# Designed miniproteins, single chains, continued (5): the designs that were tried, part 83

Each design is a single chain, and the fold is of that chain. pLDDT is the mean over its residues in the fold that is shown.

## One batch from the design tools (miniprotein)

Design m18869
Fold by ESMFold2-Fast:
Structure m18869 (fold): chain A 89 residues (1-89)
Amino acid sequence: SAEIREIARETARRIQELLPELSEADAEELARRLAGLAEKAIAAGVFEEAAERAEASLEEALAEAKTEAEKEAARAALEGVRRLRELHE
């Protein structure tokens, strides 16, 4: 949906702002991958399980992050997943 693509795009832009080594093309690719994964999980009826696993993996990434930029990028990704979950109650 357009809403999923917009959340993915906003999430990717936020991550790019925090990790300036990522190019605009990298951010666009990240947005496409995030939206595609979310849409596929919804179509397969496994979105909630996929979202829970994504949050768990991102919380592990946050705990393992060595720099403040990596921690903030993981938090931005977590916020993106939570926003997608709110679209589906």
Scores: mean pLDDT 82

Design m18870
Fold by ESMFold2-Fast:
Structure m18870 (fold): chain A 108 residues (1-108)
Amino acid sequence: MEIRLRVLSREELEALFGPENAAALLRDHEALVVATRGGELRPGDPMELATAGSLEAAEAIARYLAERAEEGEKVLALTMRDPAAARLSVAAARATGADPEVLAIAEA
């Protein structure tokens, strides 16, 4: 299946998650990158979440995870506005045994 990467717009986030959740996501995150392996993203779809320090890292992580995702699973990679919060999220993921490849991409 073709892997499609998209940076979610405010309008798309509002359609998927509602205006209150979209506003919260955009407040805390610089960008949200969704990767899909066939089909469209729908509210309530199973979604794997990852945090990245840059848009480039988010796109790379989303692609890496989407290539390994099961059919119908979606990937959402998040870029945090606060670099300190992003570093803490990566450190927490490392401490909890996150995939070393995802961590390497997030830190690149």
Scores: mean pLDDT 68

Design m18871
Fold by ESMFold2-Fast:
Structure m18871 (fold): chain A 90 residues (1-90)
Amino acid sequence: GAADAIVQNFTAQLQVALPQLSDAQIQQIADAVGIALHNDYSPAQIQALLAAAMADLSVGQLSLVVQAMQAAGIPQDIIDAVQAIVQQAS
């Protein structure tokens, strides 16, 4: 569906933005976003899910994830969750 197309576009954007990440790391992040898109999760649940998937990323890498999300058309509630993680890491 539309969510699957958005996740595929996001995965492609991540591969360009973060070439240093392994395919497994990129897939883990893309899967977490896919889960958030397919489930009726609260903002706190989305933030916890994404924080776990991106635990090993630097603040700079998290900012590039935000840019990839914006380029792929990821919903603002998911982008806001990543921005909250950036604020906590800063």
Scores: mean pLDDT 85

Design m18872
Fold by ESMFold2-Fast:
Structure m18872 (fold): chain A 113 residues (1-113)
Amino acid sequence: STLEELKAAAKAKIDEIIKELKEKLGLDEEKIEEVREALEILLEFRLGKGGEVREKLSEALANIETEEGFKLFSEIAGVPEEEIRKLVNNPEDEKGQVELFVKALLAAKKKAE
């Protein structure tokens, strides 16, 4: 019961985040579906799925402003380190940051399975 209540609350929060991102960043429907999938993957990882890939992604995200974080995130997401550095150095590029996080979570899920 409690776990189902937590999952329902998490889904409601995902819906809220998607609505805000759609309104703030003007994301099209295809990008909104990718963001939803990425947030659901993040929820699965927080609930203990994904093993070593989940741990590496969590470490990369915790250190995203460092060279170690760039390298680890690049290895997980399949995105060049330079693309990550460019986005970290431009915090106002919220759309680019969302797209990078979507790519990383989708790639992490594929590697974890």
Scores: mean pLDDT 75

Design m18873
Fold by ESMFold2-Fast:
Structure m18873 (fold): chain A 67 residues (1-67)
Amino acid sequence: MSTEEIVRAVHEALRTVPDLSRATALEILEALRRTRSVEEAVAVLRRFYAEGRISEENYALLLAALA
């Protein structure tokens, strides 16, 4: 996947997560714009989960968007 495809997929998945703040969603998308592979994107999502910034359920949903 290209960076644009990664950002698009996660942005579409974030629309299904109403409980996540817009500020956190935008921060995730900005971090993903700096990735060049799915592996780097997964590492970004894992970091947000590890920092307690997203729930396990939301982390799983966002990972599924990159599958």
Scores: mean pLDDT 83

Design m18874
Fold by ESMFold2-Fast:
Structure m18874 (fold): chain A 102 residues (1-102)
Amino acid sequence: MELLEELERLVEQAEAEKDPEVKRGLINEALGLAYRILVEAKRRGFLSKEERERLIKLLSRLAEIAEEIGDEQTAERLRKFKEALEANEWPKDGLLEDAYAR
């Protein structure tokens, strides 16, 4: 769960940050880390209930921050990611391919 702890730290930093550009950078780092967690879980063949619930909460918080700074595109991507996890599915819409392209 080291990556989940790092993700929680990034989310807390983004919430505390006042500069919208720095906040956007932190959201992008957190999103990339969330994809890394998901790739590792997929490689292992499972995502535990606790890991899934933690990711859902963190993605919800990130989506709120993205909306706050007016980044509707990132907020929508975060909401779709969260919805996939809530449905016990892997994220669709090229989100994993996008994480590798960055």
Scores: mean pLDDT 76

Design m18875
Fold by ESMFold2-Fast:
Structure m18875 (fold): chain A 115 residues (1-115)
Amino acid sequence: SMMERFEAKFNELHALFEEAQGALDAGDWEELARLLLEAIDLVIEIVKTEPKENAEFAARSFLVALRHLLARMKAQGVKVPEELIEKLKELAKTLEEKGLYEISEEFRELAEEME
């Protein structure tokens, strides 16, 4: 069902964040960047394929988790890769195209802060 498909994708997103936290704790910055890029691509897919309400829920949940991870990276002096910043801008554009203007602006502001 559509709900089961969304739940599966959302669970995959959560698993990627748990792995990203593990990579950050291990100081594996290449793996952290890979996992975050994979997570952003998954959120972009969710936004494109799911109903607006599901897309907004996933994007908001992602934003909360991402802010937490980025705050930890910053506290440890880890530079955010340019590729992640560009992918966050792509996600913001995808959200805007979905009509999710508020959350789109929040991701744009986050990307600008990380430059």
Scores: mean pLDDT 85

Design m18876
Fold by ESMFold2-Fast:
Structure m18876 (fold): chain A 75 residues (1-75)
Amino acid sequence: SFKEALENTLRSQRITEVLKRRQEYIEKAEEMKKQAEELYNKSGDERGKKETVKQIDEELKTEQNKLLAEAESVF
């Protein structure tokens, strides 16, 4: 039916957008980790580097979970 085709199209578009945003977040997290490594290597703060990397990974996980919840709201 037209309604089913429309619902499937909107769902597919939402999933595509979510996957794109997830990939962008992953790329951002990798860039932030690289910047943290460069900054903390200059300062010699190995503990600060490890804590910052861990925080970036935890924030990425939180944002990925939010995107998943947004995607699930369309199902």
Scores: mean pLDDT 81

Design m18877
Fold by ESMFold2-Fast:
Structure m18877 (fold): chain A 73 residues (1-73)
Amino acid sequence: SSMERQQAEQERIRQLQAEFAELYIEALEDEERREELLKKANELASQLTPEQREQALQDARLLREARRRVAAP
């Protein structure tokens, strides 16, 4: 049904956003692999709308900040 397809599409978008966020965080933490990781992240982001990409980027920033706060003495 149309509703089932819409839910499947929403889940696909969320998965792409999560994968983008993880690659982006790893790129910020690994300077040697940064260019390679950002290229992979950008390829995933090409499947997202600008709004969905902005949300994924914001989620990545929040996740990274949370991880840094837990790791900091």
Scores: mean pLDDT 81

Design m18878
Fold by ESMFold2-Fast:
Structure m18878 (fold): chain A 83 residues (1-83)
Amino acid sequence: MLSIETINRAIAVILRAIGLILDAERDKSLSEEQKKEIIELAEEAIKLAKQALKTDDQKKAEELIKEAEKLLDKAEALYEKAK
């Protein structure tokens, strides 16, 4: 079974990514291409975090969460730079 810390990290990634998608969708200063890139990265982060929650392998879950966090950090950086 996954550790509580690993579960909490995956949930945090999902919540952050959903927030970023909503912010990007509502931001009229972003181009449609910028919105698409940010949203696609955030959606991939959600997908990886959900995969982490579905696995019983702690090490695999941690690797998936690290990749999800990396994609989300990239999406957040693109959002800040686009302004």
Scores: mean pLDDT 86

Design m18879
Fold by ESMFold2-Fast:
Structure m18879 (fold): chain A 94 residues (1-94)
Amino acid sequence: EEEKKKKEEKLKEWEEQMKLLDELDELAKEKNVTEIVAYAMRLIAYKDNKEEEKVEEILKELLEKGLITEEEAKKMKKANAKEIIEILIESLKK
């Protein structure tokens, strides 16, 4: 039953992440950086699957493209999927 509660919590977190992705997509269109949404989706998938090395690779690409700062990249390495989307939204808003 504890596993069932954890699955329900994960589903709710995923629903919240999807809403944040919609907000990110709108901001990305306004800023003409729509590729950031694809990166956010990959970061979420890799974080959910606990593939830390792939997360670091995507963060490096975002940094090299100038879409995030080095400080934001460091925060995102320790962040969960929802927090990563929030950081990307804040970065776009500046």
Scores: mean pLDDT 78

Design m18880
Fold by ESMFold2-Fast:
Structure m18880 (fold): chain A 77 residues (1-77)
Amino acid sequence: MKPMGALDIELTPEEEEKLAEEIEKKAEELAKKYETEYKLSKEDAEFIGKAVAIGEAAGLEREEAEKQALEVLEKAK
């Protein structure tokens, strides 16, 4: 498994669990937004929403996280 401490502010295990729950909730909200704004399928919107939520948690800017998620989606097709 990738070590989770290399780019994170030294989080406790409890903080990491809470962060994971917050990421999932944010991913769901973003997926609904992207499905509407980019006219994506539900599956594509859920993928982008989750990727963006994870990217922001890792310290990426929203626009960069969205761009990376869209590139991955296009390359998968």
Scores: mean pLDDT 73

Design m18881
Fold by ESMFold2-Fast:
Parts: C-alpha cells; sequence; structure tokens
Structure m18881 (fold): chain A 62 residues (1-62)
C-alpha cells in the first residue's frame, strides 16, 4: 500500500499537480506508517491544488 501512495504522489508531481516537497512528504509518511486517512487526505489536497495542505498532512503523517 505504501508503494501505491508513493506512485500516485510521484505521478501528480510529474504532471505538475504537486510540488516535489509535497510528494516527498507524502512518501515519507507512507513509509513511516502514516494512516490511510492521512495519506488519502494529503493526495486529495494535492489534487485540489492545495500544495501547502498536502505538505502539512504528509509531515503530520510521518
Amino acid sequence: SAEEYIKEASELSKKGKMSNKAAASIALAALSGGTREQLEEALRAARDGNDKEAIRLGVEGA
């Protein structure tokens, strides 16, 4: 499951929908045992263009 979140964050970053910092924060959270709800919320924030919130949720999940 961690690999799936990392992959989605990477793809969003590649498409310019997410900063590299947000993608890295989500990846660290996924590897560090962040909850599914936190990871889904972070990805949702990124998809909605809210990069700051995606970073915050990723950091909180790590």
Scores: mean pLDDT 79

Design m18882
Fold by ESMFold2-Fast:
Structure m18882 (fold): chain A 76 residues (1-76)
Amino acid sequence: MREAIEEAKERAARLEPGEVVVVQVGDLTIVAARGPTAEEARTVAEAAARELGLEVLDSEVEEMDGVYVAVVVARP
């Protein structure tokens, strides 16, 4: 799980605005997105998880040199 979250963060940091990374790990799904603010990054990632029909269990946002990356852990 931890390694999958780190991989999702790295991939999300290289995305265009509005794009998301989706990684499935066992019965959990990780959705990551980047944005200009922590709030926007989290909103995009959570919205993407809900659009996929997933229940958001946890969310984390990290600032990476002026870019925000949000990671959502979700399940069906």
Scores: mean pLDDT 77

Design m18883
Fold by ESMFold2-Fast:
Structure m18883 (fold): chain A 55 residues (1-55)
Amino acid sequence: TAKAAAARKNAEIFIDSVDKMIKDPRLTDAQKKQLEEQKKKAIAIIEAHLAKIES
């Protein structure tokens, strides 16, 4: 559906943004770890949301 396609595209943009931030050499190891944990949490929420839309 159009809603599922839009949600997935927005999810990809968000994930790409976080990956770009994690690769920033100005970040500390602690900040990178926190961003990776936030990314994992966000991906889980997005996938659960997409599953409900696709159902």
Scores: mean pLDDT 77

Design m18884
Fold by ESMFold2-Fast:
Structure m18884 (fold): chain A 95 residues (1-95)
Amino acid sequence: SLEEELQKHMEALREAIKNKDFDAALKHLNRMVELALQSPELETALVQGLEEIYKEADKDERNLLLKVLRYLKTPVPASNTALQKVYLKIFFETG
C-alpha cells in the first residue's frame, strides 16, 4: 500500500538523519512529500512522522532536517496546510 511505502521511507529518513546522510535524507523525504500530496491520510502520516523525528532529534540532526527541507524539489501547495505548518514549526523552532 502507499501507507506501507510511506512508512518504509520514514524509517529510511530516520536512519539517514542519524547517519548524517544528507543525500539519502533528501531522497526519502522528496518521495514522502510526493506520497503525502496524493491523500489527506498520507499528509497526516508524514506530518506526524516529521514532528516525531524533530522532537527526538538533537541539535545536529535538527540542523540536517532543516537543510533537507530547504533543498526539497517537490513544492508543497498552500492547500496542504498541515504540512505547511510543520515546515514552519521546524524552520522557526531552533533547539
Scores: mean pLDDT 83

Design m18885
Fold by ESMFold2-Fast:
Structure m18885 (fold): chain A 82 residues (1-82)
Amino acid sequence: MDAMKKELEEKMREAREKYEQQYAEVNATISKQQSLIDEALKTKYDPKLIEKAQQEINDAYKKMDEASEQMERLEAEVRKLL
């Protein structure tokens, strides 16, 4: 049990680090795409360009949801060994 618990705790730490990295990447992507939307709104208001930028933001949020779901699964497994 202790060896299995340590293995899951190590996986949790790795998942948390990946989650933090993805969170930083997602925030960078959102900021970049939001800047592009703001620029498009000021210069030409191109709805297709705005829609593409919003889609990239949505894709970034989906990646975060997947990472969060994986983290929650690992936490539940660790709690089961408690």
Scores: mean pLDDT 75

Design m18886
Fold by ESMFold2-Fast:
Structure m18886 (fold): chain A 82 residues (1-82)
Amino acid sequence: RVAELVELLSDPDPAVRLAAARELGRLGPAAVSALPALVELVETDPSPEVRAAAREAIAAIVSGAADKEAVKLEVLRLLNEK
């Protein structure tokens, strides 16, 4: 299910990408595997609404993770690899 939502993050329709990012955020720590795709979306998506939803999803996933420090470091690593 998370893999299906990650595929929707690449949809040409910004409304679909927005909905997928929100659903990944709702899943919280179960969606940790989506972090690389969400970080890419924050950096590259032309829609400010989609970027905002991706940031909110990352925050929800990180805050719910069992190892918050490891997940936070992975997000910081992804943001520094441009």
Scores: mean pLDDT 74

Design m18887
Fold by ESMFold2-Fast:
Structure m18887 (fold): chain A 91 residues (1-91)
Amino acid sequence: ERIERAMELYGLTREQIELGRELVEFFAEGSLEELGRYLEEHREELPELLELYERYRRELERMEAEGVEREELVERKLDYVAELIVMLLKA
């Protein structure tokens, strides 16, 4: 629901939204580090996405250090992954 709404707001096609949703679910379930590695390897082509990823990673680390509930942390991680994937699909 939340992911699909965010993707719709970025003006993606239905096919792009479906693919993006699958990618978000894949990365959110333990592959966020792999996405970060991809962005680091492409830092010259996608510097704004790498910066956004690093900002989100720091925010998640801050929330974890502050003792935010696991369920809330997972939801925030899913939101950040969704936004990064939408930006990647638009590039």
Scores: mean pLDDT 69

Design m18888
Fold by ESMFold2-Fast:
Structure m18888 (fold): chain A 112 residues (1-112)
Amino acid sequence: APAAPELHPRYHALAERSVEEAKRLAEEALKKLEEEIKKLKEEKKKNPELKEKYDERIEDLERFKELIEKLLEQLERLEKEGASMFVIETQAGVLMLVVGVYNTILEIEKKE
């Protein structure tokens, strides 16, 4: 069988560390999303006249949470299945991109 393409040992170790950092950032983003959703649900109870606005924001955050959770699960599954480091690193890159987009949206909202 043809050998899967593998990185040189030095770059393989760096890729492994990059994957672990992607997981750490994803878990941190999930925690922040859960805390923000909880806060919005509490604010919704205090301001029932703004229910629709809070519901829309909660729905958007729950969709981001679900996407990050699915990408993290896919990454972990690829590692368990013994996928090549190129495949694992590519999936970790997608996960980091989604987390980065979410963090960028939060920074833009803070400036408004």
Scores: mean pLDDT 82

Design m18889
Fold by ESMFold2-Fast:
Structure m18889 (fold): chain A 55 residues (1-55)
Amino acid sequence: SDEEIKEEVEEIVERGMKVLEVRNKQEGRTLSEEEKEKIRKDVTEKIMSYLKSQR
């Protein structure tokens, strides 16, 4: 269902954000909340389109 797809996408995005934050911290960089929100939105749209095509 679309609800299941949305939950899966949100979980993937959360995991990806944690990895991205760790990598940026290791390089001495910090992502702003605005940058994080933009990345979450862009990645969610891409993953959502991909998962819907695989149903």
Scores: mean pLDDT 78

Design m18890
Fold by ESMFold2-Fast:
Order: C-alpha cells, then structure tokens, then sequence
Structure m18890 (fold): chain A 83 residues (1-83)
C-alpha cells in the first residue's frame, strides 16, 4: 500500500541519518518516494507533499538526530494522509 511504502521510506531515511547522511538528503529521498506514490494523484496533492517535506526541512535546521527522526516519521505520516 502507499502507507506501507511511505513507512518503509521513513525507516530507510532514519537509518540513513543514523549512518551520518545529512538530514536534507534523507528528506529528499523521502520526498522522492512520496511523490512516486503520488504519481497518479492531482498536482494539488503532489504540492501538499512537497509542502510537508519543506516544513520538515525547515524544522530540522537546528534539530538533533532524535528530533530529525521524529520529523521524518511525521512527514511520512502526513504525506500518507494526503494520498
């Protein structure tokens, strides 16, 4: 399901930042997965997904790894609700 794809993508993004990948790159990978899940959705829904990820990126600016992990989970959950 699209929810399972986004949950899987969030887990991979979290594993990546634990391995030292920049949070921005992990969020970009999550965005790419979410937009792929939304490939047949309206442009409005795809834009909502981009806005969700942009908000997470802004909130991650001064975040520690623990907070960044939660932001990734929240962005994936919010994106799944749009789909």
Amino acid sequence: SKRELLDSSARRAIDAIRRGVPVDAALKALEDSALYAARDASEEKRQQIRDIVRQAREQSRDADVETAQQLIRDAAEQSAKVL
Scores: mean pLDDT 87

Design m18891
Fold by ESMFold2-Fast:
Order: structure tokens, then sequence, then C-alpha cells
Structure m18891 (fold): chain A 91 residues (1-91)
């Protein structure tokens, strides 16, 4: 059934987002320890959008709207990947 498929897609997307978030945390910690203010500022700017996507995904999951939850989780993955690449360039 469609809902079960979307729930599985959401769980997979959450797992990928969790791994990417861990990589972002490591890069931010390295930037902070190195005194890289530009990288820290970029992370703070992007954190607002990331936090909003996490909140929207959780609200959709709570409502049983797995279609929206998957869409928001995929956007989150995209934003995390973009941030990782930008942070690596500032290293």
Amino acid sequence: MEKEKLKKEYEKAKEEAYKLAGEVEKLIKEAYEAGNEKAVELAEERSKEIDKLIEEAHKAEEAGDYKTAVEKAKELIKKLKELIEELKKLK
C-alpha cells in the first residue's frame, strides 16, 4: 500500500539525513577549532533553513502525511549535501 511504501522511503531518507548531519557537525567543529569564522557564519545561516525542514518533516510524520515527510526529508538531504560541499571549500 502507498502509505507503507512512503513510510519506508521516509525512514531511508531519515537515515541518510542523519549520516549527512553527522558529517556537517564534524566540519563545523573543525571550522570552529580552526577559527574559521566564515565557515561558522555559513553554518549558522544554513541552520535556520535546515531546522525548518526538520520541523516540517516531523510535523508531517506526526500527521501521518508521509508524502510531505519524504519531500521535506529529501530537501533536507539536498541542503545538507550543499552545506558539506561549501564547508569543504572553506577548509
Scores: mean pLDDT 83

Design m18892
Fold by ESMFold2-Fast:
Structure m18892 (fold): chain A 100 residues (1-100)
Amino acid sequence: SIAALAARVTVTPEEARALIAEVPDERVREAGLALLRAAERLGPAALRLAAEVVVRLLTGEGVDNETRDAVLSIPELREPFLELDIEVGIVELERAVAKV
């Protein structure tokens, strides 16, 4: 359940927002904030889960399949999550190409 996944989260929404503020790419920052805003409208459990997802994507840790499937199962979070995942992927690809 979403509540059970949220109970495992050690990351705070404040920590996620602080990490977003340090990201130099504006599209990644906007996508991260959009996901947190969408989750906040759904309540504290969704916001905690979204905060973990934001931190894991921005730190390159990756999101586990159970958490990813849970977020994608929530219609209000699906589009903001996919947008953040795409924008992070573009920045990571640009960095990988620059190293060659």
Scores: mean pLDDT 83

Design m18893
Fold by ESMFold2-Fast:
Structure m18893 (fold): chain A 86 residues (1-86)
Amino acid sequence: SEEEARALVRAAVETLLDHIRRLYEEKGTPLAKEAVELAEDVLARLPQMTVEEGMRAVSLLGNLVYALENDEPEEKIRALIEELRA
């Protein structure tokens, strides 16, 4: 159901936000801080998103977690951040 899909999306965003918060605590970089603020904004906006928009946000946040954890190039991290802001 749509309600079950929305609950799954919310749980995924909350899990990804927790991962990003831990990465910020570990790395202390401005990019990691910006990622925390962005993930918090996504979580706050979820009730206003469609399921498809929420699933896209989960995918992009997952890519952002991976990029931050593996110290991928700043250009890639910034591109993911800008796509999440759109």
Scores: mean pLDDT 87

Design m18894
Fold by ESMFold2-Fast:
Structure m18894 (fold): chain A 112 residues (1-112)
Amino acid sequence: SIVEKVKELIEEHVRRMREALAAGDVDGVIATLQELVDEVIKILKENPNASKEEIDEITGLVLKALSEIAQAALADPRLTPEQRERLLNTIKQAYDKIVSAAEEKKKELEKK
């Protein structure tokens, strides 16, 4: 299913983000996070028959992953305040982007 495809995508990207964070590679975390969000949005666009329930589940899974990375960043004493702010701002932008894409997709379904 589309949901299972997104679950696998999230698992792989969260693994890569955690590895980058452990290495102190904030740029790597940001790049992987942006890649995940763009790939999920692409999946939503390429699946015109995705149900509202599937869109809501996918959105919830991505937001949970973003929250987990935010918590890991906040708990990491090795990050500078500037690195933490940059990462949290990127997570906030990713959150807004995925929520907007999901809402737009659900509105398209209502017009059919």
Scores: mean pLDDT 86

Design m18895
Fold by ESMFold2-Fast:
Structure m18895 (fold): chain A 65 residues (1-65)
Amino acid sequence: SEMVHRAMVLLQGRRGVPRTGSLDEESLAALGLDPAKAQALVDAVLGSENDDGPTLNAATAVLLS
């Protein structure tokens, strides 16, 4: 959950929205994130908590999509 929080803060910061680090539906919608993409990001982070690269790559891919 800490890595998910960091990913959300990075996404929110890049989009210029409040950096709450929350996975609330409202925050996801405001960032233009599909709930399915958000779930995939959470699953990736939970599977690789020792790797910062996959989390940043996933966040970047969502931002560029």
Scores: mean pLDDT 59

Design m18896
Fold by ESMFold2-Fast:
Structure m18896 (fold): chain A 88 residues (1-88)
Amino acid sequence: MKPETPEERAFKAAYEKFVLDGDYSKLKGLEVYVPDTEYGRKLAEKLKAAGATVHFVETPEEARELTQKNLEAAGLKLGENFTSVEEI
């Protein structure tokens, strides 16, 4: 198997924190992308429960870029402007 890059590892940590601890109401009706991996599939179930439309892609980089682009179009940023319910 190919080793994970430091960037892929950072993406996994940030993405997991975003979807587990974030305000899921902001994801309703948005299209989000997750890598077709074990952790991506687990995250997808939580995102679908929040009302997001989830698509699977092969790489973490592609998932991050496509999700961030869609969030930016809605005025949000993955890992930066995503509001945590615990922080409100």
Scores: mean pLDDT 62

Design m18897
Fold by ESMFold2-Fast:
Structure m18897 (fold): chain A 83 residues (1-83)
Amino acid sequence: DLKKKVEKLGEELLKALQEGDVDKAKKLADEIMKLAEKAQGKDPEVIKLSKEILMKALQIAPDSLVLYLTGQILRVIGLELDS
């Protein structure tokens, strides 16, 4: 269930970035991070998928989101190590 939610949010995030909707992309990345936090100690595949999606988002992100997305990726890596 969490995995499917992260997959859907990931698709919406990449689309928002392609459309230049920075505010929507930031909100979607935050929702993905919240799902990764909920998966800590329960579902390592959700944490891994969240990391992969945020890393893909970073590759196509405008400069204004680079620091934000890098911070979220580092947080997800921290969750993965503590799981």
Scores: mean pLDDT 83

Design m18898
Fold by ESMFold2-Fast:
Structure m18898 (fold): chain A 79 residues (1-79)
Amino acid sequence: SLEEKIKRLEEQYKKGIEAINSEPVTSEKDREIKKLKIENLKLSYEMAKAILTRDREAFDEALKKLKEVQKKINEVKNN
C-alpha cells in the first residue's frame, strides 16, 4: 500500500539521520556539514514521498531546495 511505502521511506530517513548523528564532530566545518547532510536527507525523503504521491509541485520544490543544499555542502567542503 501507499501508506506502507511511505512508512518504509520514513524508517530509511530515520536510520539515515541516526547514522549522520553518530559521525564524530572534530571541527566547526564538520558541524556545518552534518547539519547540511541532515537537511539534504530530509529533502531527499520529501522528494521520494512526492514521487509516491504523484505530487509534482512538491517534487519540484524539494528538488530545488536539495540542489541549493548540495551546492552549500560543496562550498563548505572547499572552504
Scores: mean pLDDT 86

Design m18899
Fold by ESMFold2-Fast:
Structure m18899 (fold): chain A 77 residues (1-77)
Amino acid sequence: SKEERDKLYEEVRKAIENGDIDGVAENLAKLLKYIEKHGVSEEDLKRLNEIMEDLVKRLGPEKALEVTEKALELYRK
């Protein structure tokens, strides 16, 4: 549902705001698994792009990439 999807995005954003790097990776992996199960939309691509931009602004590009790599690793499990 939209409500479940919005909650997953909110958890990623909260982890970013708190500087919780492991929480960002874990919640981003959960979000990606949800999108895989329910399909990706243009709204998802926009929201994921906004998350990536916020992550780069707060952590810098190198750490943002590292977190994204960790999220993909968790997603594959």
Scores: mean pLDDT 83

Design m18900
Fold by ESMFold2-Fast:
Structure m18900 (fold): chain A 90 residues (1-90)
Amino acid sequence: SEAIEAIVATLLAQGLLRPEEAAELRERMLKEAAESESAARQARLAAALLALPPEEREAIERRVAELKAAGGGKAEMEALAEEVLRLAAA
């Protein structure tokens, strides 16, 4: 909930949120964050892939296709996702 606290703090500092509204906003955002966490992770991975050089992106996309064709498990896909994020961060 660090991101939610940062958003609430920013809105309070900007005068866009009253202190009495903060608790209701926190509860609503926590629920929405849990529901959108998967979507946010997928968006982050997509952005990381787009940030890679075309050659590296094609190599990753081929490995994803191979894993899916082989009935690739969650662990293998998670390891590949971590590799993509690491490459984009370099």
Scores: mean pLDDT 73

Design m18901
Fold by ESMFold2-Fast:
Structure m18901 (fold): chain A 76 residues (1-76)
Amino acid sequence: NAQHQQVINQIRDQLSRSGIPQDMIDQLVSLFQQLDVSTLQQMLDAMNDRSATRNLNMNDVNAMIAAARAAVAARQ
């Protein structure tokens, strides 16, 4: 789905621009491939809100990984 890939690409771009390591971005993308577009859009919106005040840091990334893992588990 083009929309699904577009949202993932926007998240990837924002994380890369904040200096997040590529291996951490790849881990998040692997989780995001398992989520629906609505969940990804909510995560992107929260990330954009955060990045409007400061660069994203590792605490933000760890929170996103935890949220994505929880969403994947809930879907199963």
Scores: mean pLDDT 77

Design m18902
Fold by ESMFold2-Fast:
Structure m18902 (fold): chain A 98 residues (1-98)
Amino acid sequence: NEEVLKRLIDELAALPAEGEPYDPSKVKGSRIPKELASRLPYERALLAETVLRNLLSIKDPEKRKELVDYLVERLRATGDPAFEELAEWIRKEVEEKL
């Protein structure tokens, strides 16, 4: 589970910036804000939604924090401003669930 989530985070960080734009209003259960989602290609937004859902499903707060910190580090390392905004948004969403 933890290794699978780290792999998904690594896959997210490796996705290109090019692609069809994501429309969160057309996806049931979308949590990404419209302003951020519109700057993400569909593949990045879809995988980010999956990663967030899995992070929110972790019951151990220390393990959850470790995986959020891993995600933030990996996304910020790309230097992509959209990934920097996405990482910060995911961190705050997860912190609000504590």
Scores: mean pLDDT 78

